# Designed miniproteins, single chains, continued (3), part 96

Each design is a single chain, and the fold is of that chain. pLDDT is the mean over its residues in the fold that is shown.

## One batch from the design tools (miniprotein)

Design m11551
Fold by ESMFold2-Fast:
Structure m11551 (fold): chain A 64 residues (1-64)
Amino acid sequence: SLEELIEEIEKLIRENNGKVTEEAKELLSKVASDPEKFNKALKRLGEKFPEAEDELALVAIELL
């Protein structure tokens, strides 16, 4: 589910000191084809990890 995917990405970012790892990017790419789900995931991750917001924006550009 989208919720489980977001929780897994949150865990990866948390365990890597707020960094968006390649594994986290690969998980985000799984929902990149669905703009509604992709934007919801990015918004929740940016709210949870404000320090990762710029990195998440760059990942979004790479996946579009």
Scores: mean pLDDT 83

Design m11552
Fold by ESMFold2-Fast:
Structure m11552 (fold): chain A 57 residues (1-57)
Amino acid sequence: SHLEAAERSLANARKYAASDPVTAAASAYEARKQALLAGDEELAREAERIMREALAR
């Protein structure tokens, strides 16, 4: 499902946030897209925040 895809991509974004910010940002972007398709705006906002933090490094 889109929700499960969003959760997996978000977990991947968190896993790589410190070691590989480019991969983390890409995973967070995918998580946001999947969360929006699932109708989960809260999860989408969380993914956007993680993406923003990864890109700031």
Scores: mean pLDDT 83

Design m11555
Fold by ESMFold2-Fast:
Structure m11555 (fold): chain A 114 residues (1-114)
Amino acid sequence: GSTFLDALVVDPKLAYQRYLEAKERAEKTGDLSEAKFAAAMLIGGIFTNSKSTEEIPLGKITGKGLEAYSKLTEEQQKDVVEYLNRIKEAKTLEELDQIIKDIMEKYNFKLEKP
């Protein structure tokens, strides 16, 4: 969806910070929806290798996200779909953490706490 395409232009370090904040709220509420959304944004950032912290207007974010996605290999596009489906099916925060760890290890990606 457009929300995921918008996420493809996000710096993965910033996306990881948003995931940690959403995870802390999910621990208090039992609602995983925000944490799942933040995890999807983090995956988008990892796949595009975005290191930009540029603020982009919402209407232009979707266009840039679509362009970034179109530059992914067919295998990377399939991985995006697979990891998004795993996030959708996750029942616990521990499952979300494992999905993020798996993708970071597959793409040899290291994130520091913000």
Scores: mean pLDDT 67

Design m11556
Fold by ESMFold2-Fast:
Structure m11556 (fold): chain A 68 residues (1-68)
Amino acid sequence: SMEEIREKASELFKEAMEEAKKLNVPEEIQNELMRRLLAASREALETGDMEKMEEEIRRALEEAKKKA
């Protein structure tokens, strides 16, 4: 449901941003990560594809960590 997607997106968004902050990822890269997380969440709300959202969020976080 849309409510489940919103809840999962909120949880994953919080976890990803907290991890990036703990690792002192540069602000510019954190801003890129935030934009990608918001885009993934928006797409999931439109398509209902929670698994794709989770995969995109994980990939975005890993790429941000590598750029740090």
Scores: mean pLDDT 83

Design m11557
Fold by ESMFold2-Fast:
Parts: structure tokens; C-alpha cells; sequence
Structure m11557 (fold): chain A 53 residues (1-53)
């Protein structure tokens, strides 16, 4: 599934967050990512499903 430009930007921010935290993306919960990036957990879950599911 193609990511929108906004979803692609969010994915890059998720990856940067995981790198900075020294953890894998799968080790970060949707809620933890959402709280750190200021988005909803549902938005994080949608982007992760499109990118990795």
C-alpha cells in the first residue's frame, strides 16, 4: 500500500525515534510513539500497518 506524503514523513519520524531510543520499531508501542511525536495512536498504527504489514 502506498503511503501518503504525510504518512511517509510520520514513518521517517518513527524510525528516527527508534534509532534515538536505541530500540527497534517493534519494541515501541503505538501509544509510546504517538505520545513522543504528538499524533494519535490510531494514526501511528495505520502508518505502521501500511509500511510493515
Amino acid sequence: VELTPEERELLMRILDLAIEAGRGVVDLSDREIAERLGVSPATVRRVRRKAFG
Scores: mean pLDDT 78

Design m11558
Fold by ESMFold2-Fast:
Structure m11558 (fold): chain A 63 residues (1-63)
Amino acid sequence: MEEIIEEGKRIVDELKALGYLTDEQAERVLKYLEEIAKKDPEKAREFVERMRSLLEQIRARRA
């Protein structure tokens, strides 16, 4: 659980650094991750995986 949230924070931080998320959007995404993680850890993991996929796509487009 903690590992999933920490991984999500790193990805959100990176997306914010790339200008994809505003500070407010980043906060909302992290709050959503925390809520979903306490109710369904499987969905939280899937959400983090999707965010990682999005981050990789953004990086690829900038290469």
Scores: mean pLDDT 79

Design m11559
Fold by ESMFold2-Fast:
Structure m11559 (fold): chain A 73 residues (1-73)
Amino acid sequence: MSREEFEAEVAYGLALMTLALARNILKQAGKEEEADRLFERYLARIEENYRKGDVEGVLATAREALAEAEAML
C-alpha cells in the first residue's frame, strides 16, 4: 500500500467515524429524522471525494457535517 493510499484510507475512516458521531449526537438530542438525512447526504459526498482521491475533500466534508449538526442543536 502506498503512503497516498494509506492517507486516503485513514481520512475515509476518520470521516465516517465523525459522521457517525454527528448522527448519534443529533439522535440523542431527539432529532432522529435530521440525523438520518444528514448522514445520507454527507456519506454520499464523502464517498464521492474518496473515489476521486480527494483526501482534503473527504476531511472537509466531515467537518461540514459536524458543523451542520452543531447548528441543529
Scores: mean pLDDT 85

Design m11560
Fold by ESMFold2-Fast:
Structure m11560 (fold): chain A 55 residues (1-55)
Amino acid sequence: SLGKRILEQSYRDLGEEPPPDTSDEKFAEEVSRLLTSAVDAALERQRERLEEELE
């Protein structure tokens, strides 16, 4: 429930109402998915730059 409280506070700080069914598990899943996507995007960008340097 700590994750739920943090997420609810973040929504309120943005001037929006928090979703009533937000849970620690949902928060952890969202964070994990976003982190995976960000890492994949960064890795792909680094791969493109490395290929350009090797030309």
Scores: mean pLDDT 67

Design m11561
Fold by ESMFold2-Fast:
Structure m11561 (fold): chain A 98 residues (1-98)
Amino acid sequence: MSPAVQALIARLEALRAELLAGRISLDEFLAGVRALLEEGMATLSAADLQAFFRHMVLLLHEAYEELLRDDPEGAARLDAALDELGAAFERRMGELAA
């Protein structure tokens, strides 16, 4: 995995740790995730962006499962955000393929 992808993944994992520790809100977490995806879309190659997005989806899915226990409304909001992030990723991958 490239150093650029590793750096973005480390920042993403730090955001999840802050969310699970209750130090940031779900809204702050989702804003941070969107910012990291925007940075990745601006800076990464198609292959690196694919690798980063795959890791992001797995991490968000794990966060979704944790939220389902105590905050099903928060889990639904995260699921909706994942659909939004997926649509943005697909648009960017189409641009990079053209």
Scores: mean pLDDT 85

Design m11562
Fold by ESMFold2-Fast:
Parts: structure tokens; sequence; C-alpha cells
Structure m11562 (fold): chain A 109 residues (1-109)
């Protein structure tokens, strides 16, 4: 699906922004406690975006990108949402780079 591919491309950009700023992460919700496992933090974040249509946790790093991600997530079908979420839940990744590579291979090949 073109919609799913566009969403995943935006997600990959978001992961890059998070990786570049990983030592200075400030969540948009001040009640959120930072997870020291960044890969698990971002997996949970992306699942929340898709399942609950919430803006990404680190939206303040790039508000324009965060808005595009939320808009793209709203266009996903229930089947596409389920495929994306199930993939992330079952994925084992040791770094944000491995997470990006897995997403690229699964959805953008």
Amino acid sequence: SEVLKEFVQLVLQYIDVVEENKDNLVPRDPSYKLNPNLVEDIKEDLIDVVENLQAPRYALLDPALARQILEAAQQLSDEEKEEFVNFLRNLEANSLEELKDALRKKFLE
C-alpha cells in the first residue's frame, strides 16, 4: 500500500531525528518517564501512534514531521495498522539502526 509506505518513510525519518538527539530527549508529555531502553521506548511510541492516534512521544524534536506522521497514521486501514503493530511487537532489535533496517525491509522493499 502506498499509504503504508509513506507512513513507514516518515517513521524512518522520525527514528533518525530521535537517534541524532538521543542524549537530549524531552517527551511532549511531561508526565512520561524516559525508558532507558531506547529501542523499546520507540517501538511502544510507534504502536501508540498507530493504535491510539497520538502524536509521537518526541514530537517536540520536529513538530512538522510529527504532524505528518499523525496525518499518515490516520489514513492507515485497520488491516495496515494491525500489520504494522504486530510486526513491531514481534520484532527483536538491539539498536535504532536495526529497527530502521527491519522496517525498511518489511514495508519498503
Scores: mean pLDDT 89

Design m11563
Fold by ESMFold2-Fast:
Structure m11563 (fold): chain A 82 residues (1-82)
Amino acid sequence: MERVRELVEEALELLREAREEIERYLMEEEGLSREEARRAVEEAERRLEELGRKMLELPEEEALRGAERLLETVREDVEAAR
């Protein structure tokens, strides 16, 4: 399960590092207010942490696939915001 934890932590770190870019993207492209954009990022971080915890309860193969998909999704969202 260590690899699953590493992937989830990498996804969280990417999201945290790109917080300002994501907030800016949501404000400029989606028309959200600064407050709404901040809440959206905070909620995304919270959901990602919850998903990470739930993945650790799954069979290792399923958890690994889930974590890889999660990291890919976060990378795509971060890249879109840049």
Scores: mean pLDDT 79

Design m11564
Fold by ESMFold2-Fast:
Structure m11564 (fold): chain A 87 residues (1-87)
Amino acid sequence: MDEKLEELLKKLEEETKRIEEALAKESLSEEEKKELLEEVIKFAKEVDKKIEELLAQGLTPEQLQKLFEATSRFQEAFKAYLEKFGL
């Protein structure tokens, strides 16, 4: 359980950083925008599935807090990406 949570937290951090790096660029090509959007959507679906699995196994309040914080950072970065580049 703990190993799966740490893996998910690491992946959320890595994906969030990727989005933040894209946000730091002045512009992205239409192909780069499309590829990143498709990747983020796919990752979000995988995250939802893994969260459901972890919740079914039972998480401590401390683990829930870490997961909430990591997920919130990811969602904020993705929202900023959509607002900057649009769909």
Scores: mean pLDDT 79

Design m11566
Fold by ESMFold2-Fast:
Structure m11566 (fold): chain A 63 residues (1-63)
Amino acid sequence: MSVEELLDQITREAVRYVIEHGRAPTGQDIADIAKELTGKTFDVDPSLSPKEAVEKIKAQLEK
């Protein structure tokens, strides 16, 4: 899976999360979604916004 494909999937899963749970995902929820999609654990502060969490994950994938 490319970085762009993963970011697109994270965005889709975040939208699904809002629909299913009635709230925005936390940074931890975004990290958990990324782990589910990739099998990799990402270092993301749970207090981050979804956008900030996605940027952190992108940075970790580009190394």
Scores: mean pLDDT 78

Design m11567
Fold by ESMFold2-Fast:
Structure m11567 (fold): chain A 102 residues (1-102)
Amino acid sequence: SEAAEEAARLEAEGGRRAAEAAREAKSPVEAAAGAAAAMAAGAGAYVAGRSGGEAGGRAGAEAAREVAEAAEEAAKEAETEEAKEAARIGARAARAAAEGAA
């Protein structure tokens, strides 16, 4: 459905922002929050895709893939070990969501 596709796009944008926040994290708590947000965004995109049927599934897979790519890029640019790990966790969750939705 159009609503599911819109939800998937919003989740992807949220995931990208979460990944960027993880990259800029200055504390372990901030890094953990970024990881949780990125994981939730990936899962959300997947669920939104499944709920929308065939068209929504494709949109959800694409959104989750975008979240995975953003999180992977954030991991490369992260300044702290905690922020890198947070971004990697988000990337793995989003990749799994993208593969499941395809």
Scores: mean pLDDT 65

Design m11568
Fold by ESMFold2-Fast:
Structure m11568 (fold): chain A 90 residues (1-90)
Amino acid sequence: SEYRELVLRTLIDLARNNPEELVEMGKVLKSRITEDFEEAAQIFAEYYGIPVESAKRILELLIKLSDESLSEEEREKIREELIAILEEEL
């Protein structure tokens, strides 16, 4: 799906060039889906046509990026892992 590819490429671009936008996304996800994480990951996986385990990891990494206590090195590691998973699913 062109829409699926567009979304994944947009997330990769944000992670590379505007990571602060992913922090805001992570804050929204953390506030709304923490109680229904498994179901949210399943819906995300089905909607974007990716494996549930990949969807879980993407959501976990986005939520982790919302943690303002992270060091610059920890934040960079999470960003790189997120990009790697998104590129694998393209």
Scores: mean pLDDT 79

Design m11569
Fold by ESMFold2-Fast:
Structure m11569 (fold): chain A 118 residues (1-118)
Amino acid sequence: GVGSELTEEDVEEAIKKLKDPDEKERLLAIGVLAKAGDERAVEPLLEVVRNDPSELVRKAAAIALGIIGHEEAVEPLLEIYKEKGSEYSEEVRKAIKEALVKLGGEKVLEKIKEIEEE
């Protein structure tokens, strides 16, 4: 359709906005990327989950990865969960787990359990 569809330029601008100093702008950018469903957002959103100073922004990025639905996010999210999970709040951990289950199904639950038992 013409008019209200997100363009490639909108996606690229949203990716750049993930590094904005304003938390609200980063949250808006995550919303745009989740709606677009563009695979190019996967790696930038994984970086946000790993490194953003805001818990709310990290949670939103994890949810967005689940919405976008690209399975390439599974292994990097498991790595982030293993390395950073103990440092993250329960809300961020829950968002990552829900994204992992949505992307990888029941088999990923076994891997999450193994990480939590280490």
Scores: mean pLDDT 83

Design m11570
Fold by ESMFold2-Fast:
Structure m11570 (fold): chain A 58 residues (1-58)
Amino acid sequence: GAAALRVAEREVRRLAEEAGLSEEEIEKYVQQALDAVRAGDMARLREIARELRKRAGL
């Protein structure tokens, strides 16, 4: 639903910013996360979040 899309966008954008990514890269990851939520692919969403946390040093 709309709430899940907003939460995914906010968290992925925050993690990508902490990872020091460019605005173009941030938008790419946000789009991939929103696509994963729309598809119900929670495994892909978790993979994206894990990759960004590693890049951010978390």
Scores: mean pLDDT 83

Design m11571
Fold by ESMFold2-Fast:
Structure m11571 (fold): chain A 99 residues (1-99)
Amino acid sequence: KVIERAAIAYAAATMYYYAASGALGDQFKEKPEKIYEEAMKWAKEQGNELALRIVEEGYEAGKKFAEKYKDASPEEAQRLIEKGNEFYERAKKLKKEAE
């Protein structure tokens, strides 16, 4: 379903951005928080409990990945950002399809 697929894309974006914030620290802290807030607000507006839980799971996974990737190289951090960007674009596209 398109709403659940948008939630999965938002969750993935949130997770990758949090992972990158682990490596980059405070300089990248605002990006994952902003995307998570956007995703949670959108999921709540959909009234879809599964979508909300998917986004919440992305956040929890993101916090674990931030700890795991705290010593990641700049190249690894950049790859995490690129994946986050890819999933965020996917989330925006699917969100538009969901209306």
Scores: mean pLDDT 85

Design m11572
Fold by ESMFold2-Fast:
Structure m11572 (fold): chain A 74 residues (1-74)
Amino acid sequence: VEELKEELRKLLEERGMPLLGEDAVAVIDGLVALGKEEEARELAERLIKLVREGRIPDAFALLQEGAKRVQELK
């Protein structure tokens, strides 16, 4: 998961969106901390794919769903 987090941070920083990258990493870390490592990995992979495809609004929506999931599990 650490390699996916670093790739996602770098990819979003290169697109001029470093804060979105930090938010994404925080959500992924939250899922891992709650024992949802498989969900965290799937989320990271889907976010990387959407960002690479230039589908930033879809990536943002997916990240918001992930953040809600972390809050529901607390």
Scores: mean pLDDT 79

Design m11574
Fold by ESMFold2-Fast:
Structure m11574 (fold): chain A 70 residues (1-70)
Amino acid sequence: MEEAEKEALKALGEIQEKYKEKMEKAYAAGNWEEVEKLAKEAAEELAKKLEEIAKKTGSEKMKEWAEIAK
């Protein structure tokens, strides 16, 4: 696996852990607006991290993943 892919998977896992707990709490509270907001924030954080990894490593694959995550 590319180092870039390894860093991307680590970032994805960290974001999923962070936002999953927050989303579950918002869902349990019936706060659908917060759920939508958290989903958008998670996607934006992922896109930014993938873009940073692509810039740092020059990986075309990471550049494509960053575009998809937007």
Scores: mean pLDDT 76

Design m11575
Fold by ESMFold2-Fast:
Structure m11575 (fold): chain A 120 residues (1-120)
Amino acid sequence: SLEERLLALVERQIAALEAAIAELEKLPASPEVALAIDVLRGHRAELEALRAALEAGEISVVEALRRLIALEEGLIQTLEVLLGTPEVQADPELKAILEELLAKHREALRELQRLLEEAE
């Protein structure tokens, strides 16, 4: 079903965020690394809440898709801002992790938009 495909996508996104957080935690401590971890933990919590609401039948698939698209657009914008900072530009390992994460979330946004087109 469309709901099962959406839940599978959300589960993949949560797993990808957990993997990215684990990689960031291996880096030397800095304010920029800490900020990146906090941003990803916040996004993960929002995805977990939406997954729970979907599984409970508290929101429609279309409403969940619209909310997830908005959350992904927000994260993409935050990652683009972080990547533009001199501090992140001066940290090649942090930059590489955030660039890979940005690419993955852009792909997820495209997949969510396709699912929304199928739902309408």
Scores: mean pLDDT 89

Design m11576
Fold by ESMFold2-Fast:
Structure m11576 (fold): chain A 67 residues (1-67)
Amino acid sequence: MKKVLIVRDKDEENAKKVAEELKKELGADEVIILINKSSEEAIALAQQLMQEEGYDVLLADASAYLK
């Protein structure tokens, strides 16, 4: 089963940083970065990938990792 990580943030630099770290930690096969998209839009994409493609999808808000 293909594992896809979706990372959402308004800050592209932070999103890329968090995505790279989580991809290594979680062993994700693919990463999708969403900049300035709502949580609702990110959830809709995750549901589409799970239902239509059969992927195992992990969703993360990179803003939660701001230090």
Scores: mean pLDDT 78

Design m11577
Fold by ESMFold2-Fast:
Structure m11577 (fold): chain A 63 residues (1-63)
Amino acid sequence: ATILSTDLTSLSLVSYAKALIDKVKPKKPITIDLRSFRGLGVGLGIGEIEDKIKKGDATGKPQ
C-alpha cells in the first residue's frame, strides 16, 4: 500500500511529462500507449483508458 502510493505519484508525473511531449509531436499509435497504461495499472485515468483498451482487446481477442 505505502509503496503503491509513492510509485503511483512517480508514474503520474512520468505520464504527465510524456503527454506534454506528445503535444509537440502527436503520435498515431494510441493503442500501444493505452495498452502500456493498462499494463502499468498505476497510470493516469486508467478508468477511461481501461474501458477503451478492454473494448478493443475483448473484440480483438488478445492472447
Scores: mean pLDDT 53

Design m11578
Fold by ESMFold2-Fast:
Structure m11578 (fold): chain A 66 residues (1-66)
Amino acid sequence: SKELRDLINEAYQLADELVAKGREEEASRIRSLIDEAVKLYEQGKEDEALTLARQAIEEARRVLGL
């Protein structure tokens, strides 16, 4: 899915920004959530994968004060 790829890419960019700001534990959590979203997608659970990817982005943005 292009949508899932775009969300995953955004989440990784936000995780990199968290690392740059010294928020390594939060960045690791975001990356783990994205890994789980990929696993859900591979299981054919695309809606759950998209939901989890969006939640990861929302959490990262909240931590970054966005």
Scores: mean pLDDT 88

Design m11579
Fold by ESMFold2-Fast:
Structure m11579 (fold): chain A 70 residues (1-70)
Amino acid sequence: AVKEAIEQVKAALESMHPGEDAEKIARLDELLAQVDAGADPEEVWRQLLEIFGLTPAQVEGGRAAARALG
């Protein structure tokens, strides 16, 4: 699900670059809040991809997305 994808990407950024991606992590927190508020999952998914320029396949595999981000 989109919430799980966001949580995986956030965890990957925190583990790989602690404190360096604060702005991206803050945007991910905003997306999580939108999901919890009942926002359209398709809209949230689109915003997630826009933040990182990631493909759906990379987001699905949080580890692969983390590798792509460096």
Scores: mean pLDDT 68

Design m11580
Fold by ESMFold2-Fast:
Structure m11580 (fold): chain A 99 residues (1-99)
Amino acid sequence: MSSKLEEIRKLQAEANLEQAIDVVEEAKKNGDLTEEQAKEIIEALKKALEYLQKGDYEKAIEELEKAIKLAEEAKKNGANPAKIELVISNAEGAIESAK
């Protein structure tokens, strides 16, 4: 496997993950997500980032899929759809880069 390709995929996945975390933090700050909803999503995203940094791409994808499910649940419970869709989009981008 090309070490350069692995590094590029990791950097793209990390960038998407960091963007997803930033969107959740901003949504929490603006009241678009509850404290509890934001905490659960951020915890899953941070675990994904930790696994990605360790090179455990399979576990990173599992945590990203968990974050997407939590975001979809928040949307069903009245969270701002535009903010949630942006979180999901960034998490999906991280999955695509990690695969």
Scores: mean pLDDT 83

Design m11581
Fold by ESMFold2-Fast:
Structure m11581 (fold): chain A 61 residues (1-61)
Amino acid sequence: MEEVIEQALEALERLLAGHPDWTEEEKRRIAEFIVDTVAKRHGLSEEQREELLERALELVK
């Protein structure tokens, strides 16, 4: 499970690095979309989903 979170964050970092023209709001929407997709696909618990979301939103800033 921890590996899934790390891989999702790495993918998000690469995506954001490739799109510096995106606004903070657009980046936040993409981060939320990736978090939701990963959580549903891998059956993350609510606690794991919240951890992933918190860390993903840190990457947007």
Scores: mean pLDDT 80

Design m11582
Fold by ESMFold2-Fast:
Structure m11582 (fold): chain A 92 residues (1-92)
Amino acid sequence: SVEDEMLALVEEFLEKTVGASEEERRRLFEEFAKRLRAIGRRHGIPEDAVDALLDALRGTLDTLLRRGVPEEEMRRVLLAVAEAQIRDILAR
């Protein structure tokens, strides 16, 4: 399903982001964003909906990093945000 494809991509991004520098995280997020937009286009999801998901994930990641939240907690929170946003998008 499109939900499974999007969630798998989020999980892959989170795994690659572990221990990464700020510059590497920025590069990984850019690649993640391109791939997520490609999935959205293939499945007829509006670009604004995909961009809202990307903004939510970026903002949450930045907040958790600034607060020094442990890696496992960051992964759980970011996955929960992604799942909630994806469900909202697919319910439209």
Scores: mean pLDDT 84

Design m11583
Fold by ESMFold2-Fast:
Structure m11583 (fold): chain A 74 residues (1-74)
Amino acid sequence: SETEVKQKILKITREVIDLAEKLIQEGKSFDEIKAEVLRKANELAEKYGLSEEQKKQLIDAVNQLITALVNDAK
């Protein structure tokens, strides 16, 4: 169902945010954080069996979030 798909996306998003926070605490650059976070999001989308369309929506949302974090000082 639509609700089950949204629950999977929320779970992936939470895991990706947790990873980003860990990398920030480790002193990684924003470029390194962005690359690692996007890699993890793609991996988790495939692991949880998201469709190509759902995966694209997730990756686009994650990319926007990380881009906003990088551009906060602009």
Scores: mean pLDDT 77

Design m11584
Fold by ESMFold2-Fast:
Structure m11584 (fold): chain A 90 residues (1-90)
Amino acid sequence: SREASRQSAEDLLRVGRETDESIEKLKEAKEKGKEYLEELKKAIEEGREKLEEVKKKALEKAEEFSKDPLSKPVAEELRKEVEKLVKEAE
């Protein structure tokens, strides 16, 4: 049946598009996470007052990522890396 074949093809194309969108969201979240970790490293080198400010920003961004199920794993990794860097700086 031509209708059944077309419906199956449309479903496959839709799943492909949704997968691509999910991959792009994960890439964006990972890039943002890396950016905040690099800012935190610089703040550690420049002293404790800047460390607290950048730590707060990184944790706020992790909270934002945790609201989207697609970026939740990035939020968990960002929190762990922030805690590790702060602990190593103490």
Scores: mean pLDDT 71

Design m11585
Fold by ESMFold2-Fast:
Structure m11585 (fold): chain A 87 residues (1-87)
Amino acid sequence: AEAEAAQKAVTEAIKKSKEVADITVTFEKVTDGDGTERLKATVTVSASITEAQAQAAVAAAREVIKDAAGGDAASAILEAWLKAQAA
């Protein structure tokens, strides 16, 4: 329920931006080896969008999601996605 609510809020906030066509965000609760529960976020960006569209989507999502889902979840999602792009 919590993961589904967060996924829906983030996905809807991103899609609300006219500059974003194909971004999917998936949330799941994961238990670390030390027994700590975390909310894992996976951001998938369609290969059919341009780099400029991807950058615009990240910027728009950061602003819109901050109000809708809270700053922590949005920051973690965008940071994970940006780290993947830098690799």
Scores: mean pLDDT 53

Design m11586
Fold by ESMFold2-Fast:
Structure m11586 (fold): chain A 51 residues (1-51)
Amino acid sequence: SISELEKEFNKLAEEAYKTDDPELVEKAYETMRKLFEARRKATPEDIEKEL
């Protein structure tokens, strides 16, 4: 779900700041892109359900 992707992104961002690991930074960007794609594909009902 969109909310799960948001939680995953936040966790990856925190770890990236702690370790300064470029792989974690890339994974955070990948998750961010998935969030954007999910929102674009979501119906109004899906968006309301995730809010």
Scores: mean pLDDT 72

